# Designed miniproteins, single chains, continued (4), part 40

Each design is a single chain, and the fold is of that chain. pLDDT is the mean over its residues in the fold that is shown.

## One batch from the design tools (miniprotein)

Design m13367
Fold by ESMFold2-Fast:
Structure m13367 (fold): chain A 99 residues (1-99)
Amino acid sequence: MQEEIEKLKELGTKEKDPKKRLLYKLIILALEAGRPELAKKLEELSKTDPEKAIELAVEFVRELVEKAIAEENLDSPETRAQVEAYLARLRALLEKAFS
């Protein structure tokens, strides 16, 4: 698995399209998080349904942030509201990148 991640990093460095480079980074992040099924789905959806790829990427980032909040004992309605605001900004940025 580590060897596969290193190979994807090399491919991402070779990619000239910044949108495709972002996709490689998201795929690598999913693999590093132990989610190979998510990495594959992100790759497939980015080519067939970019809007669904954006939704899946935002949901993945939500999972990572919620885990971090739980581990630090910071879970509260206020913290969750701040996470939603952050994810809304991320969604808008990704929509621009995949447009």
Scores: mean pLDDT 75

Design m13368
Fold by ESMFold2-Fast:
Structure m13368 (fold): chain A 85 residues (1-85)
Amino acid sequence: SPQQEAVDEKIKKIDEATEEKKKLYETLIKDQEERDKVIGDLDEYKESLIDLLKSKIDWPADVIKSTGDRLVNLFMNNGVPVLPD
């Protein structure tokens, strides 16, 4: 369905953004236990965003796409967890 395609497209973008952030944290965080915790928190945050997007599957496809774009932008620019030090 157009709705499912919209969800799948935006999930893929969230996954790509998550992988980029993980690579950044692997470079910046030298303590393995701290790094693993932050990456775990990032994965949990990703799943929360995906669940939110999936909850809107009955919405018009254009609205799903707009919502997904907003979530991707929030994740990439403002939704990064604060690194514990």
Scores: mean pLDDT 76

Design m13369
Fold by ESMFold2-Fast:
Structure m13369 (fold): chain A 102 residues (1-102)
Amino acid sequence: MITVSVAVEPPVAKVGEKITVRALVRNDGEEDAIATLKIVNEKGEVIAESPRVEVKPGETAVLTLEFTAKPEDVGKYKAIATAVSRDGKDTATSEAEFEVKP
């Protein structure tokens, strides 16, 4: 079993504030898993993405994306973490919404 959770701090940011997105990925399965973390805007465009991270059986990985909100970043976003086992039989997804205000 793969378990994924995502947190965004702060969930509502102002322009000039630093936003930190963290995903916790735990692999309690018997196969290697590949985890990714991405941020999508309201249009579904990927604005940031982590490198692919290998999570071995029994391991926990933390994926982090971090950025400072700019005036052009005002809007609503989703942080999406996914993990899939190498055999494709085990998959987990978690998402968190956040917003950048003027």
Scores: mean pLDDT 85

Design m13370
Fold by ESMFold2-Fast:
Structure m13370 (fold): chain A 95 residues (1-95)
Amino acid sequence: SSDRQARIAQIQAQIAADPDNWQAWTQMGSQYFAMGDYDRAAHYYRRAIAIDPDNWVAWYNMGRVYAAQGDDDAADVYYRRAARISGDQSIQDQV
């Protein structure tokens, strides 16, 4: 939709202004996840993780990507990593 395209353009502008803004990369991943484009969502979440490896939100969202694709074993790896970073084993209930 045009509204989604406008939001993506806004996030792209944020990334262009500050490529180290891991929150903007995570938001971009979430836009593509909402569209069902799990490969692009994963690409953007990995970029956020590369900038801030302590960003538990991106680790959790990578778990959601793998779960959506039916790879529960990979999803569990990412969810456990997110829980360790956040210090919370119930992290799935907090998002």
Scores: mean pLDDT 86

Design m13371
Fold by ESMFold2-Fast:
Structure m13371 (fold): chain A 90 residues (1-90)
Amino acid sequence: SKPSLSELKPGLSVIVEFEGRNYRAVVGRVINPSEVIVYFVDYKEWLSVPISRIKQVLDEQFELPELPPIIDVTSKEGIKALVEAVNRVV
């Protein structure tokens, strides 16, 4: 089930959808009602993603790194970083 904005607390494990693929991530911080910073556990990267990209909650718990870098995936640079991270493993 898709989490509500009030459920997007630090440490929540979620699925993020990008270009028809699902990625495992952990919520770091909600920036605003449209944007959230998440940690992609398989790529070891912090990215800001639209909340609309979060599809469901995962029962698995993942470790959060100590400090998230600020990367805005809704910007041209952030989208490029996400695509490069995906292409490294695909």
Scores: mean pLDDT 66

Design m13372
Fold by ESMFold2-Fast:
Structure m13372 (fold): chain A 85 residues (1-85)
Amino acid sequence: SHLEAIEEAISKLSEEQQKELTPLLEKAREALEKGDIESAIEYLKKLQDKALEFVRDPSLSEEDKEAAHEIMGEATAAISELKKQ
């Protein structure tokens, strides 16, 4: 699933960056388990926005930026699928 792909990509980030994104993914999952698609999309958008900040941060490693690009892509795909429901 796209959420599993996001989790995998987050695991490739440095520990500091993981701490920022993991709570957003957990909140998105909790919202989906409750059937709250609107809140799930909101948390996935926040995750996508944070990943975009990492991509644009000149202090982050190339590895962190690559993982952030992957997260952004998977979050975009997840949001698109949820909007079809």
Scores: mean pLDDT 87

Design m13373
Fold by ESMFold2-Fast:
Structure m13373 (fold): chain A 111 residues (1-111)
Amino acid sequence: KYFEEIEKKFKENPDDPEVLAELAAYYVWQGKIDEAFKYAERALEIIKKTGKGYYAPVWLAVAATIAAQFGDKEVAEKFISLAEEAYKLIKDLPEEVKRTIKAQIGIAKEL
């Protein structure tokens, strides 16, 4: 049911970097790591072009947290790097969103 909701969001907004990052986290949860990186890379490409996607770094850090909890340190470190890169590329981040991103990256790094 959660996959049906994220799939619907993706079909309606296939180039929304937040939806793409959420989909990447979902694929990490399913153990589909190649698909997870494909969608994370698409999110990052759109963020580079637009400077938009406030919560995309949060979802990429969530993907890192899931990978770390599954014991996949290499995948977790790669998603932490993607979350940090996305954070640097997004323009005009509100302070509350910056705090949320930093907190989620911190959680992933401590695992």
Scores: mean pLDDT 85

Design m13374
Fold by ESMFold2-Fast:
Structure m13374 (fold): chain A 67 residues (1-67)
Amino acid sequence: SLAEEIARKYGPEIVATLRAMVDALERIAKEKGIFDEEEYERMRKLIDETVDRLAELAGVSREELLA
């Protein structure tokens, strides 16, 4: 499937992009005084869940996907 092909070829890039986006949002929120720690903890948990799903689609371990 297309999702499996994307996960195999671009999984690490997708994860890096999601992490960079959340990091950027956190910095902006802190700068503007609207930072909510629980919201950002939820976002990071969703990224971790996405990593696991991408690893499953790619047919590799989480460790292999992140290497």
Scores: mean pLDDT 81

Design m13375
Fold by ESMFold2-Fast:
Structure m13375 (fold): chain A 80 residues (1-80)
Amino acid sequence: DKIKELREKAEEYAKQMMEINKQMQATVAELERQSAIDPKKSAAAGYQARGKYLEQGTAKSLEAARHYLQARKLEKEELE
């Protein structure tokens, strides 16, 4: 059951990462549409948004990876 809990936690963080990525893509797409009006300002805002979402997403991705690897380690130990 502990392995199941760890996998569920990893999946939860992965879902959070997917939502962050969707929000980032929507923000970038909107800024790209606005680039026809002020391309330099829009581009700068786009890079800032991507950096912010990348930083947030990396933290969630690392947590998901940690829980996933821990679950796999426990599964392998049970099979020995």
Scores: mean pLDDT 68

Design m13376
Fold by ESMFold2-Fast:
Structure m13376 (fold): chain A 73 residues (1-73)
Amino acid sequence: DKESKIHELAREVYKALVEKAGKSEEEASKVAGEVRKMILEGASPEEIKKYLLEAGLSEEEAEKLAEKAAEIL
């Protein structure tokens, strides 16, 4: 189910931002929502990775999450 996979990815983005990047719940929610929107609008895995790096995730975490997005796209 594509929607379930998108939901799980958004949740993982949220958790990584809060737990690994020290972002507030409000900030992490906004970034997770934007990633969900990007996937629905057909953004590339490279665009998602760039956005996650700009949001404050490490290169390793951003790459891992972008790879998961590629499996959904």
Scores: mean pLDDT 83

Design m13377
Fold by ESMFold2-Fast:
Structure m13377 (fold): chain A 95 residues (1-95)
Amino acid sequence: MMEKAQELARQAREAIVQGKLEEAYELVKKLYELAKELFEKGDYASANITYLAVVLLASELIEKGYEEAKPLLEEAEKLAEEAREKVVEEKKRKE
């Protein structure tokens, strides 16, 4: 899962650099779906990292003029915070 997330993030960044913003957005959406899958499986730490990657890439898309990424950025920021809270809760249960 994480290897696929890293590869999608790399491909999305390359697409942004090349000005292929629509292609980059589709890759960021796939990364977002992987983050959701990680969260559903209880891997909150990996989900948080992956949502943060979505936030960074979506922010870069918006700065390049692809405003259609704005709703994805807002949702990913919210879900990254939720995943972080779950990581803290799990740590409290183990400690």
Scores: mean pLDDT 83

Design m13378
Fold by ESMFold2-Fast:
Structure m13378 (fold): chain A 98 residues (1-98)
Amino acid sequence: MREEKVRVLREVAELVIKAVEYKKKGEEEKALEEWKKAVELAKKAGLSSREQEVVQMAVALRTELKEPELAERLLENPEDEEIVEEAKEKLREYAESL
């Protein structure tokens, strides 16, 4: 992955995380504003479906599982099959616990 692409993935993830946190606080308008910024940035950067999936997994790892280190490794290495599979396994285990 190019450094520029990793930077964009991080920026999109941070905007989505802010949107999720605002929604949890009942700040619907602020949540929508941050979400719109994330969508526009992802569109301008031309994120693939796979890159969008990586962002979604990183957001869930931070907001639901409290796994910030794994989320960061995933965003830095979005094409690393071992890191991607580790993230998918943790998210699957979490979903099964609900």
Scores: mean pLDDT 83

Design m13379
Fold by ESMFold2-Fast:
Structure m13379 (fold): chain A 62 residues (1-62)
Amino acid sequence: SEEVKELLERLKALGYDLGVPIDGVLNEKVRAFLKAFEESAGLKPTGEFNEEVRAALDAMAA
């Protein structure tokens, strides 16, 4: 999906190269990273690219 492509592009811009193509597929590596990121940001580890994750990434990119 387009949202997953945006996520992968943002992660690369922040220095997180997960070694996966930007093809819009939310694979196991991306989900595992999202859960770890959510926990580090004080969020519930859902493994989904939700509004809370977007807000946290926006704050890091600012």
Scores: mean pLDDT 73

Design m13380
Fold by ESMFold2-Fast:
Structure m13380 (fold): chain A 100 residues (1-100)
Amino acid sequence: SLAEYQRLLDAGLQALRNGDIEAAIAHLRQIIARFADDPQLVLEALQRLIDELLRQGRYEAAKELARTGIREAPDNLELILGLIGQLLRVIGAELDERLK
């Protein structure tokens, strides 16, 4: 259900606001497992969690979250490519910060 999706996503975001990357990864894993049939929801969840980590300047945590998404994603090429795009976005943001 969308209500369950939103609850898991909000819990993951709250975990990141509290500095708890392991709890956020656990919530991401639940989203991947339960919403495997909706690749767009999985990609949106990862994007929103990564955006919170980038806002905090936590590039290593953002890369770990993206790698977890790629490893545990269902065999869906469009989803996997979207998740790789999110990892590249994190690397680009880290590089931009280093070049300031």
Scores: mean pLDDT 87

Design m13381
Fold by ESMFold2-Fast:
Structure m13381 (fold): chain A 70 residues (1-70)
Amino acid sequence: SAAIQAAIDELEAIRAALEAGEISPAEAVRRAREALQTVGLSLDPVAETLPAEVVANLLREEIRALRELL
């Protein structure tokens, strides 16, 4: 699915920006939630309160789950 691939690409870009310190964990979660919504998935807004390392790991698991749908 082109939509799933686009969501994966966006989540990988968000994770890279977060790990580089270019965006906050809260911004990363907001952007990831928007990307996941395009494929009918959601992220709990409480994730915006989590530390950067926890958010980065959350994004890695979401990317992995989406890849299994391809």
Scores: mean pLDDT 84

Design m13382
Fold by ESMFold2-Fast:
Structure m13382 (fold): chain A 75 residues (1-75)
Amino acid sequence: KVKFEAKIIEIVSLINEARKELKGKPNDEIMKAALEKIKEHFPEYYDIAVEAYKESKNITDFVNLFIKKLKEKEK
């Protein structure tokens, strides 16, 4: 639904803001900053974001895994 899609767009925006703020920093540091932003703005998705972080090697993997897990959770 549109409401869920809007949340996904906002989450991706938060991750991109972390990338901009921490330009030149290691991927792990950027992902941790993205996790903190998700915890603050979408605490209901924080646990899923942490699972995606554990399974990812870089930010691109993190975003892809996180979105897949979110879609799976909605059913």
Scores: mean pLDDT 79

Design m13383
Fold by ESMFold2-Fast:
Formats: structure tokens, C-alpha cells, sequence
Structure m13383 (fold): chain A 85 residues (1-85)
């Protein structure tokens, strides 16, 4: 699987998960997923993906989102990063 295919798969999974997120994260994740589908090359750096996942989890926890849901979002980014290595 190419790096761009892994990036597209991550973006599609984020789009699928977005309806389960509280606002404003639902809108933010959906917008980010649409941008990634338009330019999947932006999601091909494993280090950047790990940072994005950790940042998303931190913001969600600060906003009072479910720890399990915040971890699920982080794990999607970490799984994609691992698959790119």
C-alpha cells in the first residue's frame, strides 16, 4: 500500500468517526479529513501524525470529551504512523 493510500484510509476513518465527536471537534475533524483527502501527502510523515494524534487527544481531554473517544482519535493517527514505517 502506498503512503498516499494509507493517508487516504486515515482521512476516511476520521470522516467516519467525526459524527461521534462533540462540537467543535466534529467540524474540525471533518474539515481536516476533507483537506487530507484533497492532499493526502500532508498525512505521510509518521512523526507529524504522532504529534497530531497527541495534540488532538490533549485538546479533547481539556474540553471534557470522553477519555476513550480522545484515545480512539489518537490511536487512528498512531496506527497510520506505524503503517507508514
Amino acid sequence: MSPEEIARELAERLRELAPRLPEPFRTTVLQNAEEALANPAELTDPEALREMGEHAERLMLQAGASPALAEEVRDLFLEAADRLE
Scores: mean pLDDT 79

Design m13384
Fold by ESMFold2-Fast:
Structure m13384 (fold): chain A 72 residues (1-72)
Amino acid sequence: MRELLESLRERLERASDEELLTLAIAGLKVLQDLNASEEAIELARRAIRAARAGDFEEARKLMLESLEVALE
């Protein structure tokens, strides 16, 4: 579980804009399956919204923050 979140974090750091939406959606699914905090889940939802709006820089930052909160 934790290793999966770390793997997603590393991929997000190097991800292209095209990959960000897919990785953010995958990250949200993992966080939901782990019963992560509402804060982590909400940050992931915000990252998905940013990616859909084309704000890939913000999407990456929000998703990384979400994973950091989940890892505690």
Scores: mean pLDDT 81

Design m13385
Fold by ESMFold2-Fast:
Structure m13385 (fold): chain A 67 residues (1-67)
Amino acid sequence: SREEEARRRAERTSEVTRAMLEALEIKDEDEAYNYLKEKLLEIPGVSEEQAEVAALTVKNSQQILKS
């Protein structure tokens, strides 16, 4: 059913979200950025562009929290 398809998609997306949350725990912004990009590229179907957007989101979030 459509609900099962949505659930499988959400489960795949949760792996990306988990990696982003792990990166937020890294205090060094540059290390967090590189770590997240490498982790996301290990997930099948994640492009370099998607990995970069996610890594920048983490970096921006850390900057806001430090202010």
Scores: mean pLDDT 76

Design m13386
Fold by ESMFold2-Fast:
Structure m13386 (fold): chain A 75 residues (1-75)
Amino acid sequence: SAQAEELAALIRARDLEGLTAFLGGIPLDRETLSRLVAEALALLDSSVPVSAVVAFLEQARDPAQMAAVLLAVVD
């Protein structure tokens, strides 16, 4: 999806501010978050488990913390 492509591009660029803005602009229910993370990790050819990334993101309080977690967990 276009959202997953944007998410993957922001992670690749290591853009904390861009990721924070992106995550603040979309509905982040568990299903949407899991789908977008899975698609983005596939686009990045990442071996990181989707379930591990989602579990860390579910503990984040706001989009800035989610962005920081994504950049810490995904290479």
Scores: mean pLDDT 82

Design m13387
Fold by ESMFold2-Fast:
Structure m13387 (fold): chain A 78 residues (1-78)
Amino acid sequence: MSPELLELLKKFRDDDSVEAKAIDILGKHIVNGVYQVAPKSIAPLKPSKKVQDLAKQLSKAKNVEEAEKLLTEYIKSL
């Protein structure tokens, strides 16, 4: 995982919100190469539509590098 994305994800680990927990799960799925199951993994948390849409985009990513870029761009847009 990129150093930039790792640093961004660290900020969400201190946040108990549903959105922060969903983002942390998405990051872990990218690290483990299983980002295609991201929408199913975050569904029980009932995150915002923006996070749900992000998970769908991650599931369609062609490779890990594209998935990391999508998550990084989303976090920077917050």
Scores: mean pLDDT 76

Design m13388
Fold by ESMFold2-Fast:
Formats: structure tokens, sequence, C-alpha cells
Structure m13388 (fold): chain A 108 residues (1-108)
């Protein structure tokens, strides 16, 4: 399921700090290239889950860093798509990932 994929992305993000961000960025780019906002939204959800999952594992800094990296990657992938739908998907992905990371960090 998408939730299970997001959980795996979160674990990789917490452990590697940037791997899930790169994967999310690439997924966003593919979605943008196809003009498919729903695929971009899935990539955004996976990025956000990364931040939360990291926090749950007791790695607050790793979760915040991974979420910020995922946000930057998603936004950039959206811009690189050259489509309005890709840009919107990337922007939303970036906002959701950043928010999830901030909330995880704040909750302790």
Amino acid sequence: TAAEEARRGGLASAEGGGLAAERAGRAGLRAGTQGNASTGASAAAASGAGGVAGEMLGDKESAAGAAQGAAASAEQAGRNSGTEEGLEAGRRGAEEAARAGREGAEKG
C-alpha cells in the first residue's frame, strides 16, 4: 500500500538522511514529466512520512533533516518537470514534507 511504501521511505530517510529525499525527488520528477499530480502527491506523502517515521524511531535531527531534503527535492523535481501540474505537485510535496519534519521535531 501507499502507507507501507511511505513507511519504508521514512525508515530509509531516518537512516540515510538523504536517500528517501532523492527517491521522492525522482518520483516527483516522473509525475511532473507525465503531468500527473496524483503521482506527485504520493511522492509527497512518502516524503512527509519519512520525517514522522524518523521521529518515531527516536532520531529527531535525522527526521527533520530528511524531511527538509525531501521537501527541497520534491520542489526541484516539480520545477524540472516544466508542467503546471508538476510544479503544483512538487510545491505541495515540499510543504507537506517540511511540515511533517517540523511537527516531528516539535513533539520531541
Scores: mean pLDDT 49

Design m13389
Fold by ESMFold2-Fast:
Structure m13389 (fold): chain A 94 residues (1-94)
Amino acid sequence: SSLEEAEKEINELARKALDPSASLEEKEKALQEMVEIVKKYVSDEKLVEQFERAAKEAIEALRAGDEERFEQYLKRAVVIAQEGIAKEKAKLEA
């Protein structure tokens, strides 16, 4: 249930970050909260590092006003987070 809740929260934060009506502060906060979730639930250090790099690039693009680059790195970060959580779920079912 906690991994399912983490997955749901990542997806909700990603939707908030992609919302064009959301402020820069709200989008940055959503990415920061996603980093905290990934660090809490994902044990694969390499995936955590890949996620943190993608999130950092997304925040830098957001601050630069580069909407296309922001969306690209945000989507990449979401995929990495989903892969990390899926691997944790697989360990519990094995």
Scores: mean pLDDT 86

Design m13390
Fold by ESMFold2-Fast:
Structure m13390 (fold): chain A 98 residues (1-98)
Amino acid sequence: SEEARRVRRATLELLSHIATIRNKALKGELTVEEAIEQLRAAVDEVLKHLPEDFRREVQALADRTIEELKKAKTGEEVAKILDRFSRELVALARRYLA
């Protein structure tokens, strides 16, 4: 369906943004605060293209992830938190599209 295609495309786009932020943070190219701001911007952009019900689930997951990132002190901790976000996002999308 068109909705399923849109969800898959938006999920892949967000995963790409997460991977970029994660890798830059791990290399010391982003501070924790910069990683949070870039993630917030990426989530906000992608959420515009999602169905309302799925949007709420992704927003809730992103909000929890941002709260954990606020407690991170190193790029390695940021990378681990974002790796978990990626896994949970994939699981959420799979359940929605089932």
Scores: mean pLDDT 89

Design m13391
Fold by ESMFold2-Fast:
Structure m13391 (fold): chain A 72 residues (1-72)
Amino acid sequence: LPAGSPEAFEAAVKAVKEAHPELSDEEAEACASAGIVRALAENPNATKEDAVEYALEEAARALAAGRPAPAC
Protein backbone atom coordinates (compact mmCIF):
# COMPACT_ATOMS: atom_id res chain seq x y z
CA LEU A 1 0.00 0.00 0.00
CA PRO A 2 1.30 3.49 -0.80
CA ALA A 3 2.31 5.77 2.09
CA GLY A 4 -0.37 8.27 1.04
CA SER A 5 -3.22 5.73 1.42
CA PRO A 6 -5.83 6.03 4.20
CA GLU A 7 -4.68 2.61 5.46
CA ALA A 8 -1.09 3.89 5.80
CA PHE A 9 -2.31 6.91 7.79
CA GLU A 10 -4.40 4.69 10.11
CA ALA A 11 -1.46 2.30 10.62
CA ALA A 12 0.93 5.20 11.36
CA VAL A 13 -1.47 6.76 13.89
CA LYS A 14 -1.97 3.39 15.59
CA ALA A 15 1.79 2.70 15.73
CA VAL A 16 2.52 6.15 17.23
CA LYS A 17 -0.23 5.71 19.86
CA GLU A 18 1.02 2.20 20.77
CA ALA A 19 4.65 3.39 21.08
CA HIS A 20 3.73 6.67 22.85
CA PRO A 21 0.39 6.28 24.67
CA GLU A 22 0.98 9.65 26.39
CA LEU A 23 0.29 11.42 23.05
CA SER A 24 -3.23 12.61 22.24
CA ASP A 25 -5.09 11.55 19.10
CA GLU A 26 -4.32 14.97 17.56
CA GLU A 27 -0.60 14.67 18.37
CA ALA A 28 -0.47 11.12 16.96
CA GLU A 29 -2.25 12.27 13.77
CA ALA A 30 0.20 15.19 13.42
CA CYS A 31 3.16 12.80 13.73
CA ALA A 32 1.59 10.40 11.22
CA SER A 33 1.01 13.24 8.73
CA ALA A 34 4.56 14.57 9.17
CA GLY A 35 5.99 11.08 8.75
CA ILE A 36 4.01 10.41 5.58
CA VAL A 37 5.04 13.78 4.08
CA ARG A 38 8.70 13.03 4.84
CA ALA A 39 8.48 9.45 3.49
CA LEU A 40 7.00 10.70 0.19
CA ALA A 41 9.59 13.51 -0.03
CA GLU A 42 12.41 10.94 0.29
CA ASN A 43 10.75 8.35 -1.99
CA PRO A 44 7.58 9.07 -4.02
CA ASN A 45 6.96 5.28 -4.10
CA ALA A 46 7.11 5.02 -0.28
CA THR A 47 4.97 2.25 1.20
CA LYS A 48 2.66 1.92 4.21
CA GLU A 49 5.62 0.40 6.10
CA ASP A 50 7.76 3.47 5.31
CA ALA A 51 4.94 5.75 6.54
CA VAL A 52 4.86 3.92 9.89
CA GLU A 53 8.66 4.10 10.30
CA TYR A 54 8.82 7.82 9.51
CA ALA A 55 5.84 8.58 11.78
CA LEU A 56 7.59 6.83 14.69
CA GLU A 57 10.80 8.79 13.96
CA GLU A 58 8.85 12.09 14.04
CA ALA A 59 7.21 11.19 17.36
CA ALA A 60 10.55 10.11 18.91
CA ARG A 61 12.27 13.29 17.65
CA ALA A 62 9.56 15.57 19.06
CA LEU A 63 9.65 13.86 22.46
CA ALA A 64 13.48 13.79 22.61
CA ALA A 65 13.65 17.52 21.77
CA GLY A 66 11.22 18.35 24.59
CA ARG A 67 8.93 20.15 22.15
CA PRO A 68 5.49 21.24 23.33
CA ALA A 69 2.58 19.15 22.04
CA PRO A 70 1.48 18.94 19.28
CA ALA A 71 5.08 19.08 18.02
CA CYS A 72 4.81 16.99 14.85
Scores: mean pLDDT 76

Design m13392
Fold by ESMFold2-Fast:
Parts: structure tokens; sequence; C-alpha cells
Structure m13392 (fold): chain A 101 residues (1-101)
């Protein structure tokens, strides 16, 4: 979560004034609202994988990188790519909406 938090601040998707505690709260609220078929541990692994592989991309390319890397993770783990991309997109949109305004 720390690396994702830092990357979202760096990209300007959440305010630089946002504390890590506020980010964790938003993440937990968004996760609980998702009713995802994926476990919390799988979602955290997916987020870690995507953020590590998209660490050096510009803000313009970040969305495309997220989509591509979530699809690659799904293939490697034999998960539905539609489920993986949907969960990631909904979770990140929820977090940005709660913290970014």
Amino acid sequence: LQVLFEKLQQLGLIPSSTSFTQFQQAFNECFNSLKSSLSKSTILELLSYVVKNCKNVSSEKFGACLLLQSQQYAVEKKLSDEVATSVLTKLLSCIVDKLGG
C-alpha cells in the first residue's frame, strides 16, 4: 500500500497533503464496497505487481500501464483478466474520488 500511496501522490491523483492513515481508511472503505470475488491478499498482490511495473511511467501513460499489467498478472495467475482489470479500476477510482475530491 505504501508504494501505491506514494505513486498516486506523485501522479497528482490524490493531494500531497493526504496522510497514509487517510489513504488506508479510503482503501479499506473502497475494498469493503467492492464485493469482489478476489480475496484481499490477491488484490494487494495485484496492486503491488501493477505499481512495481508502472513505477516509471508518466501520468498520461499510467492508466494504460495499469490495464496492461493487470491483464499480464491475470494471465500469469490464471485469473479472469476482466475481473482483475475491473477490480483494479473500481478500487483506484473509488480511492481517488474519496481523497482527490
Scores: mean pLDDT 79

Design m13393
Fold by ESMFold2-Fast:
Structure m13393 (fold): chain A 97 residues (1-97)
Amino acid sequence: MSSPEKRAESLERFEKEKGKAVKLLLEFQDALATGSLSNQELIEKLDEILELAEKEKVLSEEEIETVKEIRRLLEENPDAPHEELLALLERLERERE
């Protein structure tokens, strides 16, 4: 059982180790999987991730391009199935292991 407090602490620790951009990317993936955010809110979150990634330099050029592709798909195809976007994010996470 993961308590909300333990989850928040884990995300704060991850932010310190991997940067805020990566923490936000994980929060984006969770929001996409649960459908908790609108496509507009998802795009706004991706814009924040890209801005922070450029400042923190914690994402590779390939990872940044993947995030930009996800943003483009959300903007051009607001009715696109989230499963396609999740597949791109899962590929991104595997490259980070």
Scores: mean pLDDT 70

Design m13394
Fold by ESMFold2-Fast:
Structure m13394 (fold): chain A 99 residues (1-99)
Amino acid sequence: SEELLRQDAPGFLRGAAGSARDAAEYAKQGNKREASIHLVAALILASLAVTYGPPEQAELARRAIEKLREAGTYLDNGDYDKAAQKFEEAARLFEEAAR
């Protein structure tokens, strides 16, 4: 139900933060495949939080999603350090949104 999904919004945001941090660590290792898998996981969880969360959480989650998209572009270009930085920025925004 939408009510249960709204109650889980902070959990989805914390999950997205965890996935973004994992993506950052894999990016630092040059592991594009694993970083991309965790990027996709973070995007799915963030999208659920945007859809079912309150407007203020959704706004921070949307900003974090933009950082994830930037990270994806850096991964595709082989700029792993910049990708990791953007993943860490996204994780911080997700944690802020979950508060």
Scores: mean pLDDT 87

Design m13395
Fold by ESMFold2-Fast:
Parts: C-alpha cells; structure tokens; sequence
Structure m13395 (fold): chain A 83 residues (1-83)
C-alpha cells in the first residue's frame, strides 16, 4: 500500500500546524504570511517567488490576480503532497 503521507505532505502539515498556532495566538496576518513564506522556502516546498505569492494570498484571499498566479503551482504541490 502507498504511504498515507509523503515527506512533502508531512512538511506541509507541520507548517500548517505552526501557522494555525500563530493564528490562534492572535499573531498579525503579516507575521503569519512572513512565516509561511520563510517555511515554504526553507523546507524546499516553493521558490521565493511562489512563497511570496502564497503569503500575499494569505493576507488578501480575495485578490484574484495573486490567487490565479499562485493556485496552479499550489495545486501541483498539494496533489503531490496528497499522493
């Protein structure tokens, strides 16, 4: 049977847990977005450009330009992580 999570999925879950804890503690969105960008680059899950777009999307989820540019690579990463 395939493993339930890849290493990439485990790294994404760890980042998600860290950011969720920051959000629950009342950290500002700018700090959460900065941590998201930093962690994605540090873990090799995204380049600096993609991580910056994801951080911008986290601060303004209704920004359709950032959403359109960020979601295609994110969908690929999430599909790989979910496999």
Amino acid sequence: APPPFSERAQRLLAIQAELAALYAAGAPLEEIARRLKERLVAEGLADEELAEKLAELAQDPDNKEVEKEALAPVEEILAEAAA
Scores: mean pLDDT 67

Design m13396
Fold by ESMFold2-Fast:
Structure m13396 (fold): chain A 87 residues (1-87)
Amino acid sequence: GASTDAGLEALAEQAERALEELRRAVEEGASLLEVEILAGVVHLLYGVAALVARHAPPGPRGQAALERLRELAEEAERLLEEARARS
């Protein structure tokens, strides 16, 4: 319902901010530990969103937010793999 959609949208906004922090950390040459922690935050937000959607089926806005969260988690994994390859 509407509350599920709003919750998923809020998680997507948090994940977008976390991914931006991750991107800056990678660009600025932060430690691998910092990069792993920031990537972990994005994955955690997607994991929570997937659990919410499983128990409270989302409407169209929530489905769009969940898909956005999946894309953000995939981008976080790519950035993490780049950082690992440099370490």
Scores: mean pLDDT 88

Design m13397
Fold by ESMFold2-Fast:
Structure m13397 (fold): chain A 74 residues (1-74)
Amino acid sequence: MELTKEKVDELIEKAFKALREGNYEEAVQLADEAIEGYKKLGIEPPPELYMLKIRAYQALGDEEKAEEVLKKLK
């Protein structure tokens, strides 16, 4: 379990780094991979991953996708 979670944690770190550097498309892709990893393990993904996707989509001008992700948090 730890090995798989460790890999997901690496994806999270890379996603936040991409977001900070303005690589918004990469940030979304990395966040999606991390979310998928958590879901396959039956673990609830951290809300921070969805917040990251919302911020990245807003920066890309995809407000509709950002709103869709936000609704999943409610």
Scores: mean pLDDT 79

Design m13398
Fold by ESMFold2-Fast:
Structure m13398 (fold): chain A 80 residues (1-80)
Amino acid sequence: SKKKEAEELLEAFKKDVEEAIEKVKTMSKEKIDALVELVKLKAETLIDYVEKYIPEYAEEVKAEVEKLLKELEKEAEKAK
């Protein structure tokens, strides 16, 4: 179902964010900024896909992605 596809995509993105949060703890400031930008690019790609192929869930996916990105940015700032 489209709902299951949206949930699986969000779970995959959440894992990417959790891995990034762990990595920033041991990285230089320059590498932290680069990793955050890479994760933001992944978020943009995910949102674009959902808006095109599962638009019924696009707002919910976007809201959760934005929440996860804020968590990453907060942890990245603490690591600097």
Scores: mean pLDDT 87

Design m13399
Fold by ESMFold2-Fast:
Structure m13399 (fold): chain A 81 residues (1-81)
Amino acid sequence: MMEKIAKEARERNEAARKSIQKALEEARKQGPEALKQAESIAGRTQAAVDGADKQAQAEKEKKRQQEQEERQQREEELLKS
């Protein structure tokens, strides 16, 4: 499950980066004002992609912590039994 989510996130991030590059090249052909606007939009898009990566890492870490806590609780239950 987690591997599939990570793969989908990676594919979306890669598609976003390609889209940014294409938009910058097209804007460059339209002139310096269009390029400046495209660079601003690209910066925002990149920040959103970076934010999504951080959230995915945080969720993975949180799941790992929960699994460790559950294992410790089960071990304590067994020791008390």
Scores: mean pLDDT 73

